# Designed miniproteins, single chains, continued (4), part 95

Each design is a single chain, and the fold is of that chain. pLDDT is the mean over its residues in the fold that is shown.

## One batch from the design tools (miniprotein)

Design m15287
Fold by ESMFold2-Fast:
Structure m15287 (fold): chain A 88 residues (1-88)
Amino acid sequence: MSKEEIYEELAKITGLPVELVKEMETPEGRARALALHPDDPVVRAAILVIEYLKQGKKEEALRQIDAWERLGLLDPETAERLKEIVEK
């Protein structure tokens, strides 16, 4: 999956504009997304996926998504969609 495709899929999952999702690659963009959606676990998960993918830490991303799903912070459908992004 290309970087552009990752941003488009994360935008669909979070409901955020793709431009804001692209900005989440930066500290400033992450701060803005969190300020607009402070209690949204899906937005926090999207930020983490971007961070771990930038670092090549796919296994860590998958484990964190699984942990948040088990804690009830992510719906199973949302967790599965995030895992598909990480695995591709």
Scores: mean pLDDT 80

Design m15288
Fold by ESMFold2-Fast:
Structure m15288 (fold): chain A 93 residues (1-93)
Amino acid sequence: MSEAIRDARITVAVSGAYFAARLDMNSPLAQENVRNLARFIGDLAEEEKNPEIKRVLEELREVLQHMLENPDADQEKVLAEIEELNKRLAELL
């Protein structure tokens, strides 16, 4: 599989996570969209051959899962966690 396809899929995942961090998690539509994003990131992590990138994708999925389980979670803290994971991915790509 080409690096360009992998990088594009990861870019979509990260962009989705930044968007998700700003959603009202008490909304059924927001919950469905975040569940779908978490599944997409989980699939990316399962297919990933680089163990460092796989770990970051798994951690990103865990952040989204935490949002689903804690609708009142601090959005600023969640956004900061996503920013940290994005920086780690940028160093690995």
Scores: mean pLDDT 83

Design m15289
Fold by ESMFold2-Fast:
Structure m15289 (fold): chain A 75 residues (1-75)
Amino acid sequence: SIEEQIKQLEEEHQAKIAEIRRLAEKLGLSERGEQDIQMLEIAYELKIKLLTTDDPAERAALKAQAAAQVAAIQG
């Protein structure tokens, strides 16, 4: 079900955030880790929205918006 897919994505998302923070702390790269987490959050929100969006044009718009948000973080 969509609910089970959302739960799986949330669990994977939280595990990835924890790993990024662990590595960033170990390497002394906390600011870089927070940027990576922001990009991961954008990717996660896009995946959730795409699970409930069937229209190809709307899906394309959501992907374009997410790409623009990532580009803004990267500079």
Scores: mean pLDDT 85

Design m15290
Fold by ESMFold2-Fast:
Structure m15290 (fold): chain A 95 residues (1-95)
Amino acid sequence: SLSEALERRDEARQELLDALTDPSASHDEIVEAFRRYTEATIEYASLILSDEKVEKLREIAESTIERLESIAPDDRTSIFQEVHQFELRYLGILS
């Protein structure tokens, strides 16, 4: 259901936030948490948005994952900024 998809997205988002704020989390763990968050977000979006908006969201998610994988593991500021920019772009697609 829509509510179940939203709950899965919110759970994945919380797991991402936990990884981002955990100083012992590895770069790979953060990238994987972000991937899970984007997958859950796209699943939820597919229930409420047009196909064109869902494709745009997929493209943004894929490009963000590629950039995250390329960021140095100690560059936590750039990692936070990329995640934040993804969320801003996602909110823009929703409007």
Scores: mean pLDDT 87

Design m15291
Fold by ESMFold2-Fast:
Structure m15291 (fold): chain A 86 residues (1-86)
Amino acid sequence: SKEAELTLTKILALLIAAETDVELAERSADPELARALLESARGLVKHAQELLDKNKDKIPKDEYDKIKARIAAIEARIAALEAELA
């Protein structure tokens, strides 16, 4: 449906923003700025996950699984960077 397409687009926009925050954190020479960017990325991922869960019955299984895998990949990148900054 058009509603499902719009929801998917919004989720993808949030994930692109989260990936951008992670990329900027990876490039930052400032550990404090890097940590702030990773916290921002976590918030964006959480919002995307909430939208995905709320709309799981309206989203095709293949698209759901693809987005869930992308969320997991971003979370893994955040965790790896947080470990380096600890």
Scores: mean pLDDT 90

Design m15292
Fold by ESMFold2-Fast:
Structure m15292 (fold): chain A 98 residues (1-98)
Amino acid sequence: SQVQELLQQAGQHMQAGDLEGAAQHLVEAAELLSKDPSKLIEAAYLYIEAANLYKLLGDYEKAAELYEKAGDLFKKAGYDKMADSLYKEADKLKELAK
């Protein structure tokens, strides 16, 4: 599947030390999965993984955006406490991005 190919490419970028390339492929996989209501949580976790990589790269604005996207998916799936935690993390990172 296209999602499996993107996850495989993300893994290859990680092995090569290309954290930005890995994060970009994880975001693309998350975007595809987020279109399926049964895969919202799977998509949210891929956004979290990508956000963690951008955080390691010091791109706090991009990391915050991706934590917010993950939070939106958890909220849509009915996991309000998880969504709130992700929004709080995003807000902290937005302060660091200044």
Scores: mean pLDDT 91

Design m15293
Fold by ESMFold2-Fast:
Order: C-alpha cells, then structure tokens, then sequence
Structure m15293 (fold): chain A 93 residues (1-93)
C-alpha cells in the first residue's frame, strides 16, 4: 500500500494526473510493486521530473505507458527514463 501510494503521488505531482486515474491504470495493467525499489524509483522520477512532465504535455498516453513499463520490469539495474523519453520524442516528431 505505502509503495503504491508514494509512487502514485509522485507521478500525480509531476504530471497533474489525478491519483485515482493513476491507481486505476496500475490495477488495469496488473502492476506488482513487490519487486520495486521504492527509494531508487522515487529518486529516478524526481531526477527525470521535467522530461516526464514535458512528455505528458505532448502525449499523456505515452507518458503513462512508459511509467507503467518501468513499474512492471524488475529493478535489476537502474533504468533511464530519459533514454526512453528521448526515443519517444524522436518518434513523435
């Protein structure tokens, strides 16, 4: 519960998406947060905050998809949100 609440709040604060909509997206995607390093993820979201917000302003669906993908994969190594956003930005041009 606390991991989900913290992660949902972080994404909501970055993008302005209501926490209820983010929670629903996590449930519909079947996201299991048991394998997530909450501290590492929150630090990464804060580091990438500006880029993630800009992606959301351009394509909210792609921003949410990227966010859910990061939560779905086990954190065996740090994943760069910036690298994923840069690839998406090139496709959206």
Amino acid sequence: SSKRDAVVKAYSEITGVPESDITKALEEAGIDLSNIDEVLLLKQLEREREILRELHERDPAKAMELFLTLLKEPLTAPVSIQDGIDVIKEVLK
Scores: mean pLDDT 70

Design m15294
Fold by ESMFold2-Fast:
Structure m15294 (fold): chain A 141 residues (1-141)
Amino acid sequence: MEEIRRLVEEAIEAIRRGDLEAAQLALTRLRSLVAPLPPAAEVDLKPVGNYVPEAVDGHATVALLEAALYLRAGNEDAAINNLRLAVEVFRALGRPDLAREAEEIREEIEKNKGKLSDEEKEELVERLLELARRAFELEFG
């Protein structure tokens, strides 16, 4: 618990500073503690019925932090993909309110793809980091 919280705050602070290397290192360590994702070749992104694995805790927090990192780095496609994952995790956790907020951020990035000013990117990054903190309290609180 304490190490996960520390890594989340380290990632948030690194993303805010634009220290993308430190943010990526913190996120790599955080992913190793939250759950090893199954190999990409075995990730069936099709919803198989109403079954959600118990190992969903932390996935929304990580996905939102990765979305913020990628948006900061100018990779809007990777940010959108991570937001889609966060939406599905929030729905699985019974939080349609947080899923809607993540979807609204995703729609704003997608609508303005390639046209976001630096100021608009900073605003969206802060919204993602605030949502990531609320995801952390939901998944680990």
Scores: mean pLDDT 78

Design m15295
Fold by ESMFold2-Fast:
Formats: C-alpha cells, structure tokens, sequence
Structure m15295 (fold): chain A 87 residues (1-87)
C-alpha cells in the first residue's frame, strides 16, 4: 500500500466503525495482515462498502476483528491513564 492508500483505509474505518486511528495503524502495520488482505480492504473502501458487507467478507472480517480487539485494548489503557491522572 502507498501512504495515501493507507490513509484512505484509516479514514474510512474511523467513519464507518468509529475505530481509533492508533488501532487501525497498528493492525495495518502488523505482520498478521497480509498485503492481499490490505488490497481487498482498499477495494472495499474505494467501492464504499457498507459495514455489513465488510463484516461478511471472509478476507476483511479477520482484519476488522483484530482492529476491534486492539481498539478495546487501547481504550482500556486510555481509561486507566485518565483515572490515574485525576487521582
């Protein structure tokens, strides 16, 4: 993926699912997501697929699940840090 294509994917997933930029970036930069999976996701972004279509695609679904797991992980960390700052 080019930097521009990567940014397109990030903005799209933030808009459609509310995922954090950090979660999307970490998953897209991981070795767990193949170039073929990234290309499939880019095609879906360019065709403006619905959230339902993305979740039902067997290539894209695992990517979304990984992003969701990372986003939850980062959200819990942010909440803990916010509580510590107020204490």
Amino acid sequence: LTAEEREEIIEYLMEKFGFSREAIEEVLNSEEVSEEQKKRLLEAVKENWSPKELKEDPVIKPILEKIFEKDVELGVEELVRAVEKVM
Scores: mean pLDDT 78

Design m15296
Fold by ESMFold2-Fast:
Parts: C-alpha cells; structure tokens; sequence
Structure m15296 (fold): chain A 66 residues (1-66)
C-alpha cells in the first residue's frame, strides 16, 4: 500500500513538472506574440519564469522520493 502511494505521488509530481514546463514554454511564446504590449509581454515572461521554478521544485521532490 505505501509503495503504491509513493508510486502514485511520483507519477503526480512527474505530471506536474511536465505540465509546468509546457506552461512555461507556452507563456514564453505568448510573451513573444504580445511583444508590442509591454504589460502583457512582461506578465507572460514573469509567469514563464514562475512555471519553470515550479517544474524544478517538483523534479527535486521526485528525487527525494526515489
């Protein structure tokens, strides 16, 4: 039971890390798309950086569970 919970938790964190990496890439593309709107471009760049940081946190948590 505990091993199955650990496996599900690792899978959950892997999916979260991947999702945040995809969101970071999407927001980076949106920052480029809206480069003529400084407020939107800045927001999407900051959002992308935040998503990249979240992805790294989940990757670190996965390593702790291995």
Amino acid sequence: MEEELKKKKIEFYENKAKSYEEMAQRDTALAEKYKDDPALARFYRASAEGYQAMAEIYKEEIEKLK
Scores: mean pLDDT 84

Design m15297
Fold by ESMFold2-Fast:
Order: sequence, then structure tokens, then C-alpha cells
Structure m15297 (fold): chain A 57 residues (1-57)
Amino acid sequence: SELDKALQEIDQKQQEKIAEIQAQAQREGWSQQRLDLMIGATEGVFDILKYVKKKEI
């Protein structure tokens, strides 16, 4: 369905963003707490995007 495709695209973008955050954390020497916070915030944003997309279809 169009919804399934849209959710898959959101999941792919979330994975890419988390990978970028992990790479930045490695380069800049972030604490585990900072990394966990940034990943959690990113997951929260993508959860909201999925919720909105489900309401549109």
C-alpha cells in the first residue's frame, strides 16, 4: 500500500540519520549519555512523522 511504502521510506531515513549521528559521536568523542539523548530525540521525531503519515491515509 502507499502507507506501507511511506513508512518504509521514513524507516530508511531514520536509519540513515542514526548512522550519521553515531559517526559524528565517534568523530567528536561524545559521551554515551549525549549519544543516547540524540538517538532518542531522533527516534521521537520519526515516530511523530509516522503518526502524522498514518493520519493522512
Scores: mean pLDDT 85

Design m15298
Fold by ESMFold2-Fast:
Structure m15298 (fold): chain A 78 residues (1-78)
Amino acid sequence: MEKAKQALEQARAAIEALAATDPSDLEGLRQAFQQTSTKLQEAIDAAKEAGDKEGLEQVRKLAEEAQKVLKPKLEALA
């Protein structure tokens, strides 16, 4: 249970870091996106191992938030 909670908190922190990343910092944006993807996957895996349906729903919401944050930053680069 604690492992799943920690993974969820780390995924949330990674999304906040992604949101704070300047779109002109391409290397920083790439690293923040990679970190976010890794932490979201860790949260999914931990929640599945724990059978935590509420945790899986929270990860789904975080993944949607990550997409909403990333999409305008990628569009700004075009």
Scores: mean pLDDT 78

Design m15299
Fold by ESMFold2-Fast:
Structure m15299 (fold): chain A 92 residues (1-92)
Amino acid sequence: MSTGTITGRVTDSETGEGIEDVTVDILRDGETVASTTTDSSGNYIIDNLPPGEYTVVFKKDGYETWEYPEPVVVTDNSLQSVFVDASLKKKK
């Protein structure tokens, strides 16, 4: 079985700086199937994902929760990384 990778960078919407320790949840049919956190540069990688349609949700204390508005499709035919970047807005 071929597996895929979702990767990207999470930045602050006002400063453009990478945000560390953002929780990245990968959901399929409303269930969290994988999770990771961003590094000090805001980069994240989730590998070994089975082919399918996923929802990606970004959470960080002090920031509004952001759900990627488009379905993220991982396929075994391309064997390539899917790039999902996020820009988070501070609360209040």
Scores: mean pLDDT 81

Design m15300
Fold by ESMFold2-Fast:
Structure m15300 (fold): chain A 60 residues (1-60)
Amino acid sequence: SRAEQETVLLSGLADETELVAELRARLAAGEPLRTMAEVVEQHARDRGENTDGVVEQLVA
């Protein structure tokens, strides 16, 4: 379910408090999970991390 996908997304980011707050606000505004996954992917890329599979898993 969407709620399960949201829980998985946010629990994986427990140490990223500012990012989690932004994602929660955008989810409350009704933005799709695809947009959330793209924000997470971009944030990880900015840190030099490889997350190529993350977006697909979050929107599958």
Scores: mean pLDDT 64

Design m15301
Fold by ESMFold2-Fast:
Structure m15301 (fold): chain A 81 residues (1-81)
Amino acid sequence: MIRQVSVQEFTDEVLEALEKKKEEAEKRGDEELVKIAEQGMEIARQIRESPNDAERVKLLEELWKLLAELNERLRKIKAEE
């Protein structure tokens, strides 16, 4: 079971990363970025609690898209100082 990234391990790492990104967004006053981070955290919780593989896969895809959007926004912010 521990041979692969578990859903719990993955979502724990994602939640920690999103909490950190939310704090950065709050310091900058970027309410949109805060909202994206919050949505990601909710999706991560849903993945942990998912009752079946099909739902988990769909939630992982949504989380991946949201993380890509979050990272692009943060990259632009960092480039602007």
Scores: mean pLDDT 73

Design m15302
Fold by ESMFold2-Fast:
Structure m15302 (fold): chain A 100 residues (1-100)
Amino acid sequence: SIEELKKKLQEIHDEFVEKFNEIYSKLSKEDKDFVFETYKKYEELMDKIIEALDEGNIEKAKELLEEMYKYFEEKAKKANPLIKKILEEVIKKIKEIIES
């Protein structure tokens, strides 16, 4: 259901924010900039996903989740190991939603 999907997306969001907050103080300036740009794009995509779900358009929401998945995969390849671990956990959860 749309409500269950929104709940799963909120759980992913909360875990993403918590995990980045835990490591943020340990990151270099360049890695902080990388995290900021990644998070900004994540917020833009998440807003569009929520809008699609509010309109009842599950197919559009899934297409946007696939875009987010591909974006995070590309970012994870270039990321510091600490950042990469967090991104890979988020990628796994997004994939589980897309495949369900």
Scores: mean pLDDT 84

Design m15303
Fold by ESMFold2-Fast:
Structure m15303 (fold): chain A 60 residues (1-60)
Amino acid sequence: SARIEEARQRKERTAAQSEKSIANLEKEYPDRPNMIAAHKAGSQASLEIMEREIARLERE
């Protein structure tokens, strides 16, 4: 369905944008490893929520 397709595309774009943001943070704040780790954890949690939502939609 279109909703599942859109959800998958949104997750892919979010993952790519997150990787880019983290790379920029590592370049700009190389002395802030705890802050960068927190951003990585937050990004991972968001992607897991999106994956669960996609799985829910796939069951409908």
Scores: mean pLDDT 84

Design m15304
Fold by ESMFold2-Fast:
Structure m15304 (fold): chain A 90 residues (1-90)
Amino acid sequence: DLIDAAVAALRAGDFDGAVALVEELAARNPSHEEAKELARRVGDVIEEQGHPSFAASFYTGVNILAIGLELEGESAVPAVLAVGDAVRRL
């Protein structure tokens, strides 16, 4: 599972590997639920690493984006890519 692999890479401190796995998920037509799950699990790791305010803001922002995209009938790709952008900022 690409989400499990990305979370494992992030926990191991492999930020470049985590971003590559998130971008691979984006390339595979992810669902809005997969985008929300990815955001939740990445947010948990960011919080574990001592950034609770960033984790809360990040998760809320990506979740709102994913919901908005779903309501408009748009793909979840922008929400998944937003997770990759957050990981790049760590």
Scores: mean pLDDT 83

Design m15305
Fold by ESMFold2-Fast:
Structure m15305 (fold): chain A 75 residues (1-75)
Amino acid sequence: SLLEKAKEAFEAGDYETALKLAKEAQNTPNPNWFEAFDLEILARYKLGKGMGILTGVKAPKEVIEEHLKKLEESL
């Protein structure tokens, strides 16, 4: 699946491929949509490209970074 390939790319350190595949996974109706969404956020964070999809989040930067670290550990 696209999500599985995105996870494999992320674990390999290929964050650009992981970001692309995570976005593609979100374009299909599937029960793992939120996992694909979280993986996009993590890949964007690793690439330093910002968290555009989190522009509405009012949490402190430290709280967001801790949450992203926990998401990465759950992969």
Scores: mean pLDDT 70

Design m15306
Fold by ESMFold2-Fast:
Structure m15306 (fold): chain A 104 residues (1-104)
Amino acid sequence: MAPSREEQLRALYDEIMKLVTDMTKASVDEAKALAKRILELVREMMRLAGLDDPQLLRAIEELLENFVKAKEAGDKKQEARELAALTIHLTGLYYDGLLQLRAA
């Protein structure tokens, strides 16, 4: 059988979380490329779940930008703070999407 929308949403979330982990180990230039890819997958998750939340999208984009800036500055504490906030928002997006699909 073709994967369900819930299975597709889970696969996107798992890919995003893998890229977030890769971003922590990456160079600055690699982290910039990974951040762009994460944002593309976030938009795909929102589309798949039927979520229209421009404030959440902007918050995630800002957290990705702040993470890259902290990495460029060599600020390991700020990197960790931005990563924690990003993880919370990405996990929240996944559960919001899951609830939206189940309500349909």
Scores: mean pLDDT 88

Design m15307
Fold by ESMFold2-Fast:
Structure m15307 (fold): chain A 67 residues (1-67)
Amino acid sequence: SRAEEDARVAVEHGEEGAREVGERAFEEYMKENPRDISEEERERERKIVEEAGVRVLLPAARKLAEA
């Protein structure tokens, strides 16, 4: 259900929606896994999650929408 909801947001709002999902996921991950990491690593991880949101969620959302 969570993945389906994320996919729907990505479909409705396109790349911006996928980025929003990525940002949310990153914040939740950091809250659940508080780590003392450098600001450089935090920025790197955030960008990776945002890019993964766009790159992975949009193709997955299209396949889920066909179901």
Scores: mean pLDDT 69

Design m15308
Fold by ESMFold2-Fast:
Structure m15308 (fold): chain A 75 residues (1-75)
Amino acid sequence: SSSQIQQVLEDGRKQVQQAIIDGASATVKGLNTFVTGSKEEGKKAMDEAQKKVEQYMKEAEKIKEDTKKKAEELA
């Protein structure tokens, strides 16, 4: 039903939003180390932040695909 489809899309949106927030949080932590740490510590922190952002983006893509599949099964 259309109400079930709307619920699936809303749940998926909320999960994607959380993944994006987690990625942003990792970036802020990396930037704090970049500013306060040594040159070597800063490079490592930025590399780790980039890897976490990539991981959260992959998580968001998986949530998107799962959400789309569930919505299509209800259509």
Scores: mean pLDDT 84

Design m15309
Fold by ESMFold2-Fast:
Structure m15309 (fold): chain A 90 residues (1-90)
Amino acid sequence: GKERAFEALDRAIALIEAALKQTTDPQERLELEITLGLIRIARGLAELTNDPEFGLRLSIKVLEKALEVITDPVARKALEEALAILKEAL
């Protein structure tokens, strides 16, 4: 239900935050910070509109776009794991 969707979003956010702490390249860090910010906005919008599916779908699109530009292996793994968690929660 709704709780599972928000739990998935929170887990995705935590994975990206953990990857950001391990990332040293300034450009990759900026891309991760932008990605994290957009997913946090998607979560907030989902809560505000009472539409958890919208938050999941928007976050999935954000992660798919991030994977097109991010090359760091640790960051990519975290984004791929986050994407899988969000897709499973749909």
Scores: mean pLDDT 88

Design m15310
Fold by ESMFold2-Fast:
Structure m15310 (fold): chain A 81 residues (1-81)
Amino acid sequence: SAEEAARKEQHAADNAKLRELNASRIEQDKKELKEFLEKAMEETNNEELRQKIKDAVKEAEERGLDPGSIKRMLKILVSLK
C-alpha cells in the first residue's frame, strides 16, 4: 500500500540521519580529544607525566581505541596527579 511504502521511505531516511549524527559525534570526539590533550600538556609541569601521556595516546591509537575512550583514559591518568 502507499502507506506502507511511505513508512519504509521514512525508516530509510531516519537511518541515514542516525548515521550522519554518529559521524558528527565521532568528529566532535576527535576535536575534544585534541583540545583536551593540548590543555593537559600545557598544564603539566612534570616531564615524566607528559611522556606517559604521549606514550599512552600512541599505544591507544595503535590498539585502535576510539577518541572518546582515549579521552576518558587520559582524564583518569591526569586526575591521578
Scores: mean pLDDT 76

Design m15311
Fold by ESMFold2-Fast:
Structure m15311 (fold): chain A 86 residues (1-86)
Amino acid sequence: SALEEELKRREERERVARLTAALLRAIGLVEQVRLAEKRGAPEEEIERLRKEALEALDEAIELVKADPEVSQSVLDELEEMRREIE
């Protein structure tokens, strides 16, 4: 069915877009934590950024684990980033 094929293509595009957005958000927040620590930001600011980054990483890790097409190396990298900022 042409409709079923189009819906499947749309679902695949939305899945890729969601995963990409979650990955970029998590990586960006981890970098913000690293930069805040490097510049000697107040402890309260660093702690807030760490919590936001951990939440974003947990979301990205869940999405990666749910997607069999994503490389194990991506999951390993996200889990390493999580350990480094925890």
Scores: mean pLDDT 85

Design m15312
Fold by ESMFold2-Fast:
Structure m15312 (fold): chain A 69 residues (1-69)
Amino acid sequence: SHSDQLIQQVVAALQQHAAHLRSQGVPVDEIRETLRRMERQVLKHLSKTLSQEELDQLRQRLQQIIDEV
């Protein structure tokens, strides 16, 4: 679905940004805080488009990415 594509695009964007920050030598704790801020902004923006269930799924996926940094 379009929502599934949006979720996958957001997940990919955060993964790419995390990899970029790591390549620049940014400390893991700072990367995690940056990604948490991005997560909050994305969830706020997509709350107009995604259902609560889809937002919860996206949040879980983004938290997994932050944990894997």
Scores: mean pLDDT 88

Design m15313
Fold by ESMFold2-Fast:
Structure m15313 (fold): chain A 87 residues (1-87)
Amino acid sequence: SIFDQAKAELDKLVNEAKRKIEEAESVKEAERIAVFTMLRMVGITTEAVLEARRRGDLKTAEQINEYANKKIKEFKEFVDKHIAKLS
């Protein structure tokens, strides 16, 4: 399904970004990874939502938005925690 594909892409992106942030040696490096990751998450979400809407599947579009919002929030919390350790 569109939801399953969007979820898999978001999960993969976030997991790769978290690994890179854990390896980051500076606040600036971690912030750069975080910003570009969040932009990519928004891109994946927007394309999946538009595709679901194009197919008339408003329920799936909403599920994608809800999942993405949850993952973005969790990712921001992860980033903030790791930046605090680098400061």
Scores: mean pLDDT 89

Design m15314
Fold by ESMFold2-Fast:
Structure m15314 (fold): chain A 86 residues (1-86)
Amino acid sequence: SEMAREEELLRRLLEEGEKSPEARELGERAAQLALEGLELEKADLDKEKVAEDARRYMMAVAAHEGLEAAQAQLDKAEARLAALKA
């Protein structure tokens, strides 16, 4: 039941993140970056699942570590993606 405990903790973090407009905004940016990365890699993955996983992950990070930490992770991802496009 360790997975059940982890799922419950993730659910609570997501609920907390969803209450924050800033966390939801960061989640949406993460989803967009994930989809752009997927397109550059030409990976044949479920786009909706990739976007949702990225959104949920970032909202959980914002709820657990704070908005500044989540923003720092997004900034690193954006810089990495920009380097790949150059």
Scores: mean pLDDT 78

Design m15315
Fold by ESMFold2-Fast:
Parts: structure tokens; sequence; C-alpha cells
Structure m15315 (fold): chain A 111 residues (1-111)
């Protein structure tokens, strides 16, 4: 199981980051309802892994509420990536690009 292997090697944050980048790859290829559902499911799994809440609880929250949970947990890079995904879904590609860059910058500063 690739997700179990990532969790063992990279920890919960590495798994969460991998899941979010996979969600962006899906959205870059298609915005059909199935692709949107797959991307949202990966976002729920990423937040569940990063903050330790059950997947069922993550699924009850909006992407903005999930980003707030990540921010409160100190996971600023993941919070920026979640906000980038929301703006992408809203069609605000300029804000989506800016938040994605903020997430990448945050990751680089913490290396």
Amino acid sequence: NPEEELLAREGPLGLALSLLFRAFDILARSTDPESLAQARNLAYKAVSAAVGIPLSEARKLSLEELAKLLEEAGHYSLAYFLLAMQYWLDGDLLKASRYRQQGLDELEENK
C-alpha cells in the first residue's frame, strides 16, 4: 500500500503533502465531477493524516475549515495548499497560484 509506505518513511506530514500534490495533479488534468470528488477525497485524507482527526470528521468540513485546522496545528504549508485548491475550484486561478507559491515558500523556509 503506497500510502502506508509513505506514512512509514515520511511521516504524517510527508503523506499529507504527497496526497495534496496528487490532488493538484488530478485537478490540472480534469475538472469533471469525478475528478473534483477524487481531489476533495485526497484533501480530506491529507488533513486527517496531518492533524489526526478521523476521515469521517474531515469529510464534514469545508476546505476553508480544514485549512483553519491545519493553520491552528502549525501546518502552514499544508493550509496554503488547501486554500490554493479552494481558489482553483472557484476559478480564481491567480489566487490559487499565489497560495500554492506561499505553500512552496513555507516548505523551503523549514528545510
Scores: mean pLDDT 83

Design m15316
Fold by ESMFold2-Fast:
Structure m15316 (fold): chain A 88 residues (1-88)
Amino acid sequence: DDPLDKALQNAKKLGDNRSVKNIQDSKSVYNQFKNSKDPNIQKIVKDMVKIGQQASNSKSKDDTSKLSFKMSIQGGIAQLIDGIKKTT
């Protein structure tokens, strides 16, 4: 079960189309890294899940927008860490 699916459904219910896109992109990153053996990436994946749980319980577009943006930043950091390790 994808922990970000509830966040996605909540963003749709609130009509936050920007967060819908941010969460969809973050789901792709989450699925790429959820089984990573890198402890730094594992911490970020856990943070993404936590943010997703907060977004799923949010009552306003302002809250979902802030949380989905924070989730996107965490995903970007995971991709950066993975990219550096594969190059070096």
Scores: mean pLDDT 83

Design m15317
Fold by ESMFold2-Fast:
Formats: sequence, structure tokens, C-alpha cells
Structure m15317 (fold): chain A 64 residues (1-64)
Amino acid sequence: SREKEELRRRYLELEVTSGVYRIAAASYRTSSKRDPSYEPLAKKYEELSRRYEKEAEEVRKQLE
């Protein structure tokens, strides 16, 4: 159905977005080990990654 297609597209978009933020988080986390000024950026992207991952999981449950 159209509703399931929209949910599948939203799921993919949320998963991709979470992945992008996870990569950014890992990069800033590595930088924060040498320069503490990167700690807020690492935490920001770690939190964004977790938020979008949780949203993706909720959409996935709606597809079951």
C-alpha cells in the first residue's frame, strides 16, 4: 500500500541520516581525545545518531 511505501522510504531516510551522524560522531570523538574542544561536537552527533536510530526503529515496528 501507499502507506507502507511511505513508511519504508521514511525508514531508509532515517537509517541513512543516523549512519551519517554516527560517522561524524566517531570522527569528532577521535578528535576530542587530542583536543577537548571537540567533546561538545562528539556528544551532539552521538545524540543525533541515537535519536534518528530510535525513530527508525519505531517506523520499522509499524511495518510489521
Scores: mean pLDDT 87

Design m15318
Fold by ESMFold2-Fast:
Structure m15318 (fold): chain A 65 residues (1-65)
Amino acid sequence: SMVREKAEEEARRVSKLTGAKVTVEERDGRFVFRLENPSPMAELAAAVAGTVLSRETGREVVLEL
């Protein structure tokens, strides 16, 4: 779906910007951004991306560290 593509693009942008490994999943109508050993910068970038995605899609976005 276009909504999932948008989530994957946002995760890819965070990975590219911060060097963190970010993956996206859909669970129970929400998006999950999974980050492995993120820096504070990567956490912040993912939180900002999640907020933007949530506002644009109307879905909840959660981070898993």
Scores: mean pLDDT 83

Design m15319
Fold by ESMFold2-Fast:
Structure m15319 (fold): chain A 90 residues (1-90)
Amino acid sequence: SSKDDTLSDIILQLETLLNAIKKQLITQDEAINALEYLIKKLEALPEELSKEAKETISLLNEALKKIKEGNIEEAINILEEAIEYLRKKK
């Protein structure tokens, strides 16, 4: 379904970002920009995905805060939680 396709796309983007952070392939600023972009994408989701979007946005804002604080380990944990949450809603 289009809902499943949308959630799959978001999960893929989050997994790609998570792997880039874990492998140190991107800078802190690039990680911040990628998370801010994903938050905006989630805010633009249709009403039927509003609950999933809001919960994910909350988690991504916490991850963003941890990256800005230099707490990359906790940011990774929060991003993994967001991915698991979305997988359960698929």
Scores: mean pLDDT 85

Design m15320
Fold by ESMFold2-Fast:
Structure m15320 (fold): chain A 85 residues (1-85)
Amino acid sequence: MKGDLTVTVTTEDGKTVTIHLKNATPEDVARAVNAAAKALTGSNLTPEQREKIAKAAEDAIKNGQPVTVEVEVGGKKLTVTIEPL
């Protein structure tokens, strides 16, 4: 399953990374969020967090509705919003 998506990753201190993905799979979204998390925190997502984000992306694509997920990376809270186009 794939779709056009806007992914927004926001920290509690107000830093934001927005990523526009075209014809993306759930795994493409997980990879993009991992890159954003690394840029914002210096740390990678765990495999469990990557699966959680991939599932959220799958749900967003299937339902055509935004999905929001929170993860803690390197002691920082990240809010990930996945918006289907």
Scores: mean pLDDT 86

